# Designed miniproteins, single chains, continued (3): the designs that were tried, part 100

Each design is a single chain, and the fold is of that chain. pLDDT is the mean over its residues in the fold that is shown.

## One batch from the design tools (miniprotein)

Design m11686
Fold by ESMFold2-Fast:
Structure m11686 (fold): chain A 71 residues (1-71)
Amino acid sequence: SVAEEVERLVEEAKEAALAGDKEKAKELFEKAAELTAEYLRKTLPPEEAERLSEEARKHAKGLLEKAVEEA
């Protein structure tokens, strides 16, 4: 499922960040956000999909910044 794939990407991104691979962590978080946005656009009305996609991207950036700060 999309949720399982997103969870896997987020976990891999956190591991990459802790290992000091900030570039890989960023790519993986961005992929997770893109998959979430694509799923939302197919499942929800366009206005709701755009709002939640924006929130997902902001959340992913926050997770990346926190992981980098903790590493």
Scores: mean pLDDT 75

Design m11687
Fold by ESMFold2-Fast:
Structure m11687 (fold): chain A 67 residues (1-67)
Amino acid sequence: MEDELAEKGTKEVREASKEGVEVARQTGIALAAELVRQGLHGAAAKLMAEMDKIVEEAEEKKKKEES
């Protein structure tokens, strides 16, 4: 259950990254906060770690497009 929720959240963050780095970060933080409210601290931690990776990838892509 927790792993499925973290994976679903990761997918939403990855979709949000197509719209921008800030959108991906805000989406990840909001989803992680909701998981914490439900007591799913492990899922929230996994989602935050995946969000950081997705945000870094999106920032790299943006730099390549702006170069």
Scores: mean pLDDT 78

Design m11688
Fold by ESMFold2-Fast:
Structure m11688 (fold): chain A 70 residues (1-70)
Amino acid sequence: SVLEMLENVLAALKSLHPGEDAEKIKRLEELIERVKQGADPETVRRELLDIFGLTEAQVEGGKAAARALG
């Protein structure tokens, strides 16, 4: 799910680069709240990519890293 994806990315950032990515962490937390409010998953995915300047492949890599760390 989109929420699960966002939680995994958030966990990875908090574990690896909390200080360096403080603004990204805050934006991601806000995005998670929007998902809980019923935001469109496609729009959420586009905003997530924008926040991190990432491709879909890099997002999948982030999920894998979060699973390994969590």
Scores: mean pLDDT 70

Design m11689
Fold by ESMFold2-Fast:
Structure m11689 (fold): chain A 65 residues (1-65)
Amino acid sequence: SELEKKLQEYVKKAEELKDTNPAEAASFYSNAAKLAEQLGDTETAEKYRKKALELATDPSFKENI
């Protein structure tokens, strides 16, 4: 599905960026979590939300995850 493909793309981008730009990686994990939630996969959504929160450095970003 289109959502599943986008989820995989966002996860791949997050994994590529997590060591060099954690803030941007957090944004991609947040988007992956939203897509997983739309797919009804609450476990995957929670996993990526947790990763996004761990990498986020801006407190306002946490309000939008």
Scores: mean pLDDT 79

Design m11690
Fold by ESMFold2-Fast:
Structure m11690 (fold): chain A 69 residues (1-69)
Amino acid sequence: VLALVQKAVELIREAKELDEKGDYSGAIEKYNEAMELLRQASAADPSSAEDLQKLIDYIEERKKEIEEK
């Protein structure tokens, strides 16, 4: 579980870097990968599901903001 969350956090950092560089398609791709890992982590540890869902919601808002540009 922790390893999945750590990989997701790394992907979020990469997505943010791509967003800052104007690579919106790359950023969305990395955000999608991070969300999938966070969903897997919450399935493996349901006690973390609420915290992980908040992070997923944050990523979805970032993706929507990118798509609105």
Scores: mean pLDDT 79

Design m11691
Fold by ESMFold2-Fast:
Structure m11691 (fold): chain A 86 residues (1-86)
Amino acid sequence: MTLVLTFRNLTEEQKQEYLEYAEELRKRGYDVEVEEEGDTLTITIKNMTVEQMIGEILRAIGLELDGAEVEIKIDGDTVTITITFP
């Protein structure tokens, strides 16, 4: 499964945290692509397990409870999670 995480309205601190997360995933052997555009960060993770995908969905729901806007789209083998911070 492929996961696409798009973060919007990031602070510099949040952006650095997610960039560090992407590097940690690379160290774990995932194929990770990162795109930065202003306050937007897109992280694409290939070959995720179903359990890891569920973990990312639960994390996004936690961010929604903390005031972020979360949109989840499933298209075949690709899950796209868009998170917009307040």
Scores: mean pLDDT 80

Design m11692
Fold by ESMFold2-Fast:
Structure m11692 (fold): chain A 56 residues (1-56)
Amino acid sequence: MDEVGERMMRLYGRSFSRNDTDLLDRINREIGPLLADGRYDEARKKLEELEKEMEE
């Protein structure tokens, strides 16, 4: 898997572990479209922001 895909899957796992549907919605709404548009640098930035918010 590419780096962005691996990190996104980790956030999905954390979202489900926490029953955090808001986080799941943010991942799909904010990161999904960026990946679809090929804006990988922006997707990485959003992943970093969400990862920091989840920090464990």
Scores: mean pLDDT 73

Design m11693
Fold by ESMFold2-Fast:
Structure m11693 (fold): chain A 85 residues (1-85)
Amino acid sequence: MSPRAQEALARGRELFAQGRLEEALAEYQRAIAIDPSYAEAYYEMGRVYAALGRLEDAARAYQAALTLDPDFAEARENLARVEAL
């Protein structure tokens, strides 16, 4: 895994914790641009979309995470919650 992609993910998580949702999204998008197979970045991006009320985008991001890592329990659980809304 690229150190730059991991740094972007960490920065995104920090911004999300601060409620800086659009900035968190930009950092997760940067992580994905560096490493398109980064399942965790898609999962975290889904969480930001859900927080923004963008449920269709959230579902798509969680589905991408599950395509890359079918055993990603948190992505599966959050996808089910979003689809139930």
Scores: mean pLDDT 87

Design m11694
Fold by ESMFold2-Fast:
Structure m11694 (fold): chain A 67 residues (1-67)
Amino acid sequence: LREEVEKLIEELKELKKKAENDPELVKEIDRVIEGLEKAKEMDDVTRRVAIHDGREFIEKVKKKLEE
């Protein structure tokens, strides 16, 4: 679970680089990364929820970058 959270954090960091011209999106990505970092230090239930939410957020960011 920690490894999956770390993989999502790395994917979000790459998306953040692509979103450099959208400061609001960068700020939103940073907040989600902070949430994932905190979830890594908590329990497995919190990590599973964070992984699910993180994956949905990544799909949302990818769609927004296509606009």
Scores: mean pLDDT 79

Design m11695
Fold by ESMFold2-Fast:
Order: sequence, then C-alpha cells, then structure tokens
Structure m11695 (fold): chain A 68 residues (1-68)
Amino acid sequence: SHMAQVYGTKAVLLAAESGDEEALALVKEAARAIGRGDLATARRYIERLEERGHLEVAELMRKAVEAA
C-alpha cells in the first residue's frame, strides 16, 4: 500500500541518519519481507532493530506491516 511505502521510506531515512549500517540493512530486509507478504519474517527483523535501540525506526516498520 502507499502508506506502507511512506512508513518504510521514513524508516530508511532515520536508519541512514543514525550511521548504523546494520540498522539500515535490517530495515531493507524487513521492507523486502513486507513486499513478498512474509510479515512474520518482517517482524523478526523489526525485533532486531528494537534490540539495537532503534525504537522509532522499529515503530515505523511496524506501521508499514499494519498498512501492508
């Protein structure tokens, strides 16, 4: 959906601004999983973002899952 793309784009920008290359990779993998309809795998990548302390990025990706 358009809203899933909006939330995903905001998550990518925040992850990039953080300088955490692993967080950016996790956002990209979560977005790929959403794109293929694998919401369970997307949630696992989002949990790893939360473990790294990227709570706002993780919240945006959870909203992307809800909008998918």
Scores: mean pLDDT 88

Design m11696
Fold by ESMFold2-Fast:
Structure m11696 (fold): chain A 91 residues (1-91)
Amino acid sequence: MIEELIKKAKETIEELIEKNKDEFELSEEEKKRLEEMIKKLEENLKALEEGKETKESYVAAALVYDALYLKTKDEKYKELAEELVKKGLEL
């Protein structure tokens, strides 16, 4: 389940970056932070594929959804972030 959530988060981020280039532009600092979050998500996805579910992996995925919420203002991303934090804390 978490691997599917992380993959979906990564795909959603990539789609939103492409689509939102038409409507607004991120600052260089915001772009750098988003790139760092995506990189960390990719590293955590690899760890999960190795069977290493960690609290850090869940928190990293949640931070990515929080970034999406800030960019889109879509409450769904905030809910997804809260769900991932809760699952990470239950580990």
Scores: mean pLDDT 63

Design m11697
Fold by ESMFold2-Fast:
Structure m11697 (fold): chain A 78 residues (1-78)
Amino acid sequence: EQAETARLIEEARRLARELATLQAELGLPSDPEAAARAVEVKAEELAAQPGGLARLRALVAGLRAQVAHYRALLEAAR
């Protein structure tokens, strides 16, 4: 469980950086490192709660959905 928790936190950080990069490509104000740090703090708080693994999986799934959404917007703009 601890290894799974660490993996999900790192995945959330990676997805937050990717999302921020995609937002910047669309001309939105974005800081990938600030976004990654904010998501890391949130993920650590979620992991400390009962059911934290399920909460972390939901956070990662939400970030993946946002990344897919912004990628689709970039494709549509081309």
Scores: mean pLDDT 82

Design m11698
Fold by ESMFold2-Fast:
Structure m11698 (fold): chain A 101 residues (1-101)
Amino acid sequence: MESIVEITVEVPDADEAMARLIALEIGQRVADKGGGEVLSIEAEGNTARAVVRVNISPEEGARIAVETARELADKMGMRVVSAEVVVEGNRAEVRIRLERR
């Protein structure tokens, strides 16, 4: 199954480079585990978006994205304050907010 996972991360007090790096790390993990590739990365201010094509279900892709965000947050001394997942057809939209503990 070919699916699209759109991952948006908001990291208050991070610069654009850090937000982009976090979104890229999450997107790359989803691509690696989902047998796909990162199609695009965009960042503005404290928000970044990765679009990933995978060969797994959109629900499974979203699950990997959220788990990766929690792992990265833990390593960075941060927490996932919200993780919203919307699945429509072969697409998942994942919105993640990270804040300092």
Scores: mean pLDDT 87

Design m11700
Fold by ESMFold2-Fast:
Structure m11700 (fold): chain A 66 residues (1-66)
Amino acid sequence: SETERAFRIFDKDGNGYISSAELGDVLRSLGLKPEDLQSKEVQDLIKSLNLSDDQREEVEKFLQSL
């Protein structure tokens, strides 16, 4: 599923680091643009990822930095 795939990408390094370049590639493959990161659709996507609170904060921080 898309949820499983996105979750694995965020956790792929196993050290809690996600580069903006990797996020950009994921978003482009999903058909999202950086300007869409502030949209309601991105919030729905994050909720569908089954992230822990710590992982959610890291993802939100990286998305806000894009």
Scores: mean pLDDT 57

Design m11701
Fold by ESMFold2-Fast:
Structure m11701 (fold): chain A 61 residues (1-61)
Amino acid sequence: LLEAEELMRTVPREHHPAVLRAVTRMVREGVSPEEAKEELIAAGVPEEVAEAAAAIAEYNR
């Protein structure tokens, strides 16, 4: 949880809605981290931010 909070602090506020949506899909719907990263990048989110979203989802499993 602490590490997930630290990762969220590195994410620009403009990307928070996309990251939270991706994390929710990975945790609740079982979307793979790889697929979620591809979706975020396709939506214009930087690769570094997409990787942070995947890491946050792992800490919330």
Scores: mean pLDDT 76

Design m11702
Fold by ESMFold2-Fast:
Structure m11702 (fold): chain A 69 residues (1-69)
Amino acid sequence: MEHMEKGIEALKAGDKETAIEHAKKALEEDPSNANAKALLYALGESISEYPATAPADKELAEEIVKWLE
């Protein structure tokens, strides 16, 4: 939970590397974390897995859309 909050803040700041690191840590704590999987997929880290998981958090969904431009 704490790592996803920090990951979202890093994404808002444009820090892709920090956002990926925190999302990976969130996924290590909870392998079913849909928000962590969605963020990693959007940033290209989970290409081989193609999790096809939509983010559950509306704020995260909006930041992903903004960042993918």
Scores: mean pLDDT 66

Design m11703
Fold by ESMFold2-Fast:
Parts: C-alpha cells; structure tokens; sequence
Structure m11703 (fold): chain A 80 residues (1-80)
C-alpha cells in the first residue's frame, strides 16, 4: 500500500541520517548516545526484514526522536 511504502521510505531516511549522526557522535566521544542510536537503527532493520509494520513504525518514531536529541547535543558542543 501507499502507507507501507511511505513508512519504508521514512525508515530508509532515518537509517541514512542515523548512520551519519552516529559517526559524528563517535567522533565527539558521545558513546552512550551513539549506542542508543545504533540499537534503534538495528531494530528498524530487523522490523523491515520481518515485515513487522507496527514495530517498524514505533522504531522509526524513536529513531527520529533520538536523531533530534543527538543534533541538539552536537549543536551545544559547537557553541564553544
């Protein structure tokens, strides 16, 4: 369905952004936040493989929130 395709495209975007943000977190020594994000990205991939649309939606929402939080933390470091 169109809704399922939109959800998968949203997941792919979160995966792309999440990998980039994870690299930045690791470069700044923010290992705890990097680990949290990696866990969510792994869960998204697992849900996609299994076709678990409910889990996929929940993990996408969590991933988007963690990316937003990570971006805020990275911005604070740049205020130096």
Amino acid sequence: SAEEQELRERAEEVMRRGVEITKKLLEKGLYEKADELVEVLTAIKRAMIKGDLQALKEEIERGEELIREAERVLEEIKEK
Scores: mean pLDDT 85

Design m11704
Fold by ESMFold2-Fast:
Structure m11704 (fold): chain A 95 residues (1-95)
Amino acid sequence: SLEALLARFEAQIAELEALLAAEKDPALKAVLAAKIEEVRRTLEEIRRLAAEGAPPLEITKEEFRALAELSEAQLLYELYKAGKITAEQVVALAH
């Protein structure tokens, strides 16, 4: 269901936010927080489209966008924690 999907996105966002709260680098925190904010805006757009009775394809397009944006943020953080990229490289790749 749509509500179950949105709840899953919110849970994944909360987990990433909790991980970022423990980080020391302010630029890393700021850029990933900005990506999380974009995901939250996309989730609000999904809720708006669903409330307005938008066609299923329009809702699915925004669901795909939210998944892509969140996956990018998660991958950037995972690569950073694995020591594969620096905080400066996370900032560069996020733009």
Scores: mean pLDDT 87

Design m11705
Fold by ESMFold2-Fast:
Structure m11705 (fold): chain A 59 residues (1-59)
Amino acid sequence: EKEKQEKIEEVIKKTLELVGKTGESAQPYIEEESKKYGVDPEEVLKELEKLIEEGKIEL
Protein backbone atom coordinates (compact mmCIF):
# COMPACT_ATOMS: atom_id res chain seq x y z
CA GLU A 1 0.00 0.00 0.00
CA LYS A 2 1.21 3.48 -0.79
CA GLU A 3 1.65 6.45 1.54
CA LYS A 4 -1.99 7.45 2.01
CA GLN A 5 -3.25 3.87 2.37
CA GLU A 6 -0.32 3.01 4.64
CA LYS A 7 -1.14 5.89 6.96
CA ILE A 8 -4.80 4.94 7.13
CA GLU A 9 -3.92 1.35 8.03
CA GLU A 10 -1.48 2.47 10.72
CA VAL A 11 -4.14 4.71 12.27
CA ILE A 12 -6.58 1.80 12.28
CA LYS A 13 -4.09 -0.59 13.87
CA LYS A 14 -3.20 1.84 16.63
CA THR A 15 -6.81 2.75 17.26
CA LEU A 16 -7.98 -0.85 17.55
CA GLU A 17 -5.10 -1.77 19.83
CA LEU A 18 -6.01 1.10 22.14
CA VAL A 19 -9.71 0.24 22.03
CA GLY A 20 -8.90 -3.35 22.90
CA LYS A 21 -6.85 -2.26 25.90
CA THR A 22 -9.21 0.42 27.24
CA GLY A 23 -12.63 -0.82 26.17
CA GLU A 24 -13.61 2.66 25.00
CA SER A 25 -15.07 3.84 21.70
CA ALA A 26 -12.77 4.04 18.70
CA GLN A 27 -13.93 7.50 17.60
CA PRO A 28 -11.66 9.71 19.79
CA TYR A 29 -8.61 7.56 19.02
CA ILE A 30 -9.37 7.64 15.31
CA GLU A 31 -9.63 11.43 15.40
CA GLU A 32 -6.34 11.85 17.28
CA GLU A 33 -4.34 9.41 15.16
CA SER A 34 -5.87 10.66 11.91
CA LYS A 35 -4.78 14.21 12.69
CA LYS A 36 -1.29 12.98 13.52
CA TYR A 37 -0.98 11.25 10.14
CA GLY A 38 -2.88 13.90 8.21
CA VAL A 39 -5.66 11.62 6.98
CA ASP A 40 -9.43 11.97 6.99
CA PRO A 41 -10.97 10.21 10.02
CA GLU A 42 -14.02 9.35 7.92
CA GLU A 43 -11.81 7.49 5.44
CA VAL A 44 -10.21 5.69 8.38
CA LEU A 45 -13.62 4.57 9.63
CA LYS A 46 -14.54 3.34 6.15
CA GLU A 47 -11.34 1.29 5.91
CA LEU A 48 -11.83 -0.06 9.44
CA GLU A 49 -15.33 -1.25 8.53
CA LYS A 50 -13.92 -2.97 5.44
CA LEU A 51 -11.25 -4.76 7.49
CA ILE A 52 -13.81 -5.94 10.03
CA GLU A 53 -16.00 -7.27 7.21
CA GLU A 54 -13.01 -9.17 5.82
CA GLY A 55 -12.31 -10.67 9.24
CA LYS A 56 -8.87 -9.07 9.51
CA ILE A 57 -9.76 -7.13 12.65
CA GLU A 58 -11.68 -8.12 15.78
CA LEU A 59 -13.34 -5.83 18.27
Scores: mean pLDDT 73

Design m11706
Fold by ESMFold2-Fast:
Structure m11706 (fold): chain A 57 residues (1-57)
Amino acid sequence: KEEEIKKLEEKLKENLEKYKDDPVTQAVAYYDAGKAFEELGYPELAKKYLELAKQYL
């Protein structure tokens, strides 16, 4: 359970570093993370990342 959260957060962190200068692509990375957490049953984490995504989408 914790390992699932850690893997998704590490993937998100890698994407954010890769697209540091592209806020729209970073917003897509947040959206993808939010949807993944939603599918895994972590609604609070999903909401957090989806709210970050909507800043730029």
Scores: mean pLDDT 78

Design m11707
Fold by ESMFold2-Fast:
Structure m11707 (fold): chain A 67 residues (1-67)
Amino acid sequence: AEELRRTVEHTLSHLDEPPLSDAPEELKEKIRRLLEEALRYLEEGRYEEALEKLEEAGRLIEEWMAK
């Protein structure tokens, strides 16, 4: 449980670090929103929903990095 929260927090921190810091602001905002939703689900004890949001954010990051 705590591992998911830590992963979300680490991903949020890395949004401000290269190469993600150079991503379009719209993309960063979408990723940040998904991570915030994941944190909300974790607070509610809804771990499956939190994981889904985290996975969606990770997919967006992978798409950006694949360019």
Scores: mean pLDDT 77

Design m11708
Fold by ESMFold2-Fast:
Structure m11708 (fold): chain A 74 residues (1-74)
Amino acid sequence: SASDAALKEHLALVREWVANDPTVSPEEKAEIDAAVDRLTAAIDAGDQEGFDKAYQELARLLARHVRRREAAIA
């Protein structure tokens, strides 16, 4: 659907943003990429429970990165 395509485009932008941030460690990139993969798989499967879980995980990982970034420049 159009909404699924838009979500996947947003996830691709998240991957690109994280990949272009030199302050993101290889381990953090791998965690975020894995969370994006799980979210994409849930979208493709129509798995609402898996979507909610993966979305919460991605949000947590991104929030952790932002806090670490803020601490590094404070």
Scores: mean pLDDT 80

Design m11709
Fold by ESMFold2-Fast:
Structure m11709 (fold): chain A 65 residues (1-65)
Amino acid sequence: VTKITALEIYAVGEGIETGESFKVEYKDDTAVIYVENVTPKKEKALERIKEYAESLGLKVEVVYL
C-alpha cells in the first residue's frame, strides 16, 4: 500500500464515519484536501486526516471551497 492509497482510505473512512465528504489530491510530496461547508465536526475530522497525512511524511494543504 502506497502512502497516497493509505491516506485516501483513511479520508474515505472519516467521511463515512462522520457523514462528511473529503476530496484528497496528491501533488509531488503534498496532500491537498478540499473542504466544503466547514463545521466544528468536519474540522475535527479534517484535523485527524491532516495528522495522519503528516505521520506518513506528507505535506498537507487545505483548500476551502
Scores: mean pLDDT 70

Design m11710
Fold by ESMFold2-Fast:
Structure m11710 (fold): chain A 96 residues (1-96)
Amino acid sequence: SAKEELEKLIEKLKDIAAKEKNPQIKAALDDLVKVAEEILKLAPDDESVLKQAVKLLKRAIESAKSKNPEEALLGIEIEIGLLRIIIGVVKMLLRK
């Protein structure tokens, strides 16, 4: 299920963040974990939202592998921004 895949990716991201030596990239990965956990809490049964979150987390993990720290950071921050948009839309829909 997308929920189980997202939970596994969050744990993988926590491990990557714990091992990250660049403090800016570590902070971005820690923020990415928090945003992903908020999506899981807000939309635990929304398969479409969870699949999109999985896709964005996978892209952030690939960005974190970049040998260029600025490229890695930018890639992670883009995915955080997209996840925050998803959170905003989900919160708006839950109020109707």
Scores: mean pLDDT 87

Design m11711
Fold by ESMFold2-Fast:
Structure m11711 (fold): chain A 100 residues (1-100)
Amino acid sequence: AMEEFKRLAEEAIELMERAAKIAEETDPEAGELAREGLELLRQGVEDPSKFEEYARQALALLNEAAVRVYQKDSEAGNEVTRLIAEAARKLQEALEIKKA
């Protein structure tokens, strides 16, 4: 159960790391927002009691980063948005496993 939670959370982190890299390369401010979100998500994996709250905050920060990226480069912004959406699905699956 915990191993399945960690696997899904780690897969989401990998997708968000890819999104953060694109954001950083496109807009330094967007990169900072994405990195802050990633750090919260990593902390949530290490402390599962905070995971739901930190995952919510991470998604909010990464979505703000995606908007900023889109304003400078719509193709990069669309890619960041797609990666965040996939990560959000994996985070939701992880939360369901944690509650079971």
Scores: mean pLDDT 85

Design m11712
Fold by ESMFold2-Fast:
Structure m11712 (fold): chain A 56 residues (1-56)
Amino acid sequence: SSLEEEYKRLKEEIDKLEAEAIRAVNAGDYERAAELAKQSRELGKRLHEIEKELGK
C-alpha cells in the first residue's frame, strides 16, 4: 500500500538523518547535529501516525 511505501521511505530517511547527526557530533558541529535531530523527530511524528494506521 502507499502507506507501507511511505513508512519504509520515512524510516530510511530517519535512519539517514540519525547517522548524519552522529557524524556531525563527531565532527564537533553541534548546531548541525541539533538541526538533524530536529528533522528526525518531525519525521518520527509522521512515522508514528502511519504505524497507528497500519495497526502497529
Scores: mean pLDDT 85

Design m11713
Fold by ESMFold2-Fast:
Formats: structure tokens, sequence, C-alpha cells
Structure m11713 (fold): chain A 65 residues (1-65)
């Protein structure tokens, strides 16, 4: 949905999350691969400077797409 796309772009802009890491999360969410989703969340925390809570919220939003 348009709202989820906007949320993704704001996460990149606000936290400086690399687009490649966000792309991995999107692919994992589309595949329904919970293990891959968790791995992408960890990368967003470690590489993107997000908190675990922020990374989880973004993953949940993308799973709804």
Amino acid sequence: SSGIELLKRLAIKDAGVPEEVLDELVKAAQAGDEEAIRAAEKRMVEEGGLTEEQARSLAEALKSE
C-alpha cells in the first residue's frame, strides 16, 4: 500500500538505513521467511542504527503489504 511505501522511505531518510538492507527485509517479508526477516531486522539495528523496537515495527508494516 502507499502508506507502507511512505513508511519505508521515511525509515531510510530518518535513520539512514541502507536501501539494500531494506530490500532484503522486503524480500524476506514477501517470502514469509521468519528467519530471514529476523536476520534483516538484526542488520537494520547493526548497520542502520535503528533500535530493535523500530526494526520490528518496520518489519511488521512490511509483512502487512
Scores: mean pLDDT 70

Design m11714
Fold by ESMFold2-Fast:
Structure m11714 (fold): chain A 55 residues (1-55)
Amino acid sequence: MEIEKKIKSLVEELKQLAREYRAALETDPERARQILDRMTEVAKELKKLQEELKK
């Protein structure tokens, strides 16, 4: 199903962003903030897709 593939893609993206966020926290706080914002957007999309899948 297309929704399941999108969920897998977003999960992998979120994992990569989490690694970059952790690295950026020590060296570039502004970049870390931008990464955190993107992670928040990805997390919201994941929640919507999971709710849509249950319907």
Scores: mean pLDDT 81

Design m11715
Fold by ESMFold2-Fast:
Structure m11715 (fold): chain A 66 residues (1-66)
Amino acid sequence: SVKEEAEEAKKKVEEGEEVDTDPKNPGGAAAGLGAMLAGQEATGKIKLDEKGRRLALAALDYELKS
């Protein structure tokens, strides 16, 4: 389900692994937004820096609670 895929994306962000930033994929829009706000390129699969990771987690938490 979309929720399960978003939870998997959150786990990857928390573990500091590469995440997909494609907005078509669950969690990808949040990861891409976090990367852009942290000044990283939001293209394909990237490893988020500490700022991007924190911002992506905040966005994912908002989506999962909503």
Scores: mean pLDDT 74

Design m11716
Fold by ESMFold2-Fast:
Structure m11716 (fold): chain A 66 residues (1-66)
Amino acid sequence: AELLVTTTLDVTSRIGLILRLLGIPGVEVVPLSENEFLVRTTLSDEEFEELKRWLESIPGVEVREL
């Protein structure tokens, strides 16, 4: 499954988020722009929904399922 992530985070917070995502097995991050990236996953439906909910809980992070 794929998520489009749009963020208003500063560069340090954004790098920290991306590094955390890359640490999750079955997660790939594809940069699209300075403030947008694509999250591709091979996670189970349950793990994907938990990832999506976690991302949506972060201030300055907006998530759209593709």
Scores: mean pLDDT 82

Design m11717
Fold by ESMFold2-Fast:
Structure m11717 (fold): chain A 56 residues (1-56)
Amino acid sequence: GKAVAVKDFPADTPAVVALKKGDEVEVLKEYSDGTVEVRKDGKVGLVDSSYLEFVS
């Protein structure tokens, strides 16, 4: 699936992908705790679902 960042998400650790508002990402896996594994520009990492709007 796809998602779009609704706000900027800073990356302060290597496991986290930085997002800017309007960035489109590929959703690889959703976790029950609200964490989402995404791919952006060839990088795979974790983001909080509150920063994403899922696109069907």
Scores: mean pLDDT 77

Design m11718
Fold by ESMFold2-Fast:
Structure m11718 (fold): chain A 105 residues (1-105)
Amino acid sequence: EVQVVESGGGLVQAGGTLTLSATASGSYSGTIAVALLLQAPDGKIYVLDTVPNVPANSTVTFTLENLTPGDSGIYYAAAAPSSADVSDPSAFVYRGQGTQVTVLS
């Protein structure tokens, strides 16, 4: 089973940069895809970025620049099999704990 652990997030100023790191761990053969997902206030989940071919026990860092208050929400690092449709948020079945991000005006 794959586990994803997130670090980073919190309060960010408008126009600022958010950095989130994801560590994928577990017993899997070959590589997985690791993505950054945003759960918007309406509950919809969007795929923001995807890193393919991540080996076991690797850390991936996501950087989002020029944030606005509309970018506030819950950010998940998530993983999927390398064969999955990486444009589909439902393909990312292994998700981290979720990180609340608030972008201040």
Scores: mean pLDDT 80

Design m11719
Fold by ESMFold2-Fast:
Structure m11719 (fold): chain A 73 residues (1-73)
Amino acid sequence: MEELEKEKEELEEKLKENPEDVELLTRLAQIYALLGEFDKADEYGLKVALLLKDDPEKLAQAEKEMREAVAKA
């Protein structure tokens, strides 16, 4: 639990410097989902989808990673 909270905080700091970093947004969506904060997970997931709208392979990978994180929890 605390490990995920710490990672979340660090990633949010990184996101301030790189607000459109798909990897940071994808990981934040996973962390929020694992913490049960699905509204925030959906918000970050939507940002990833919008950034990858023209790259269907990368979008599919990001969606799979977010979905698998929830399934493993």
Scores: mean pLDDT 77

Design m11720
Fold by ESMFold2-Fast:
Structure m11720 (fold): chain A 86 residues (1-86)
Amino acid sequence: SEVERLREEAHRALTELSEAIDNGDVEKAKQAAERLAEIVRRLKATPGASEEDVAVFEIALAVLSEAAKDNPEIQKILREALDRVA
């Protein structure tokens, strides 16, 4: 289904984001976070998507923001992504 495809795409974007954070790569973190936010917004607009489908990625962004506390620029990117999915 479209919901399943978007969930898979969101998980891939989340993996890319996590890798960028581990490397301190601000540009890759921004690209991955923006991609994840766009996919999550599409998921919210897709018939059959539950609140739980969206909440998983919102929680993941919040957890990654806390993990990135030693990199203020990446933390800012993650907060902006959270604002975009809200």
Scores: mean pLDDT 83

Design m11722
Fold by ESMFold2-Fast:
Structure m11722 (fold): chain A 90 residues (1-90)
Amino acid sequence: MSREERLKLIAAILLTIGAIFNLELGTPQAVADAIVDLEGALELAEEVGAPKEALEALRRGIEAARAGDLEAAIEAAREAAKLLLEYLKS
């Protein structure tokens, strides 16, 4: 992994963690901010060739958050953060 790819992956992880915090707050504005962060994380993760499972977890989180299913969104975002962190370590 190049230095630029590693920095993009770290940014994706940080956006995903920030999104989890906002989803746990659960206000309409926090949920909107979480969706933007998860969309940004997905774009960066796709650019660095992150594993399909991580990309699918980010997409599930976005879809669940848009549907107002905050519990499902938090679960998916936590799975995505875990998978992205494992990819960063490999």
Scores: mean pLDDT 91

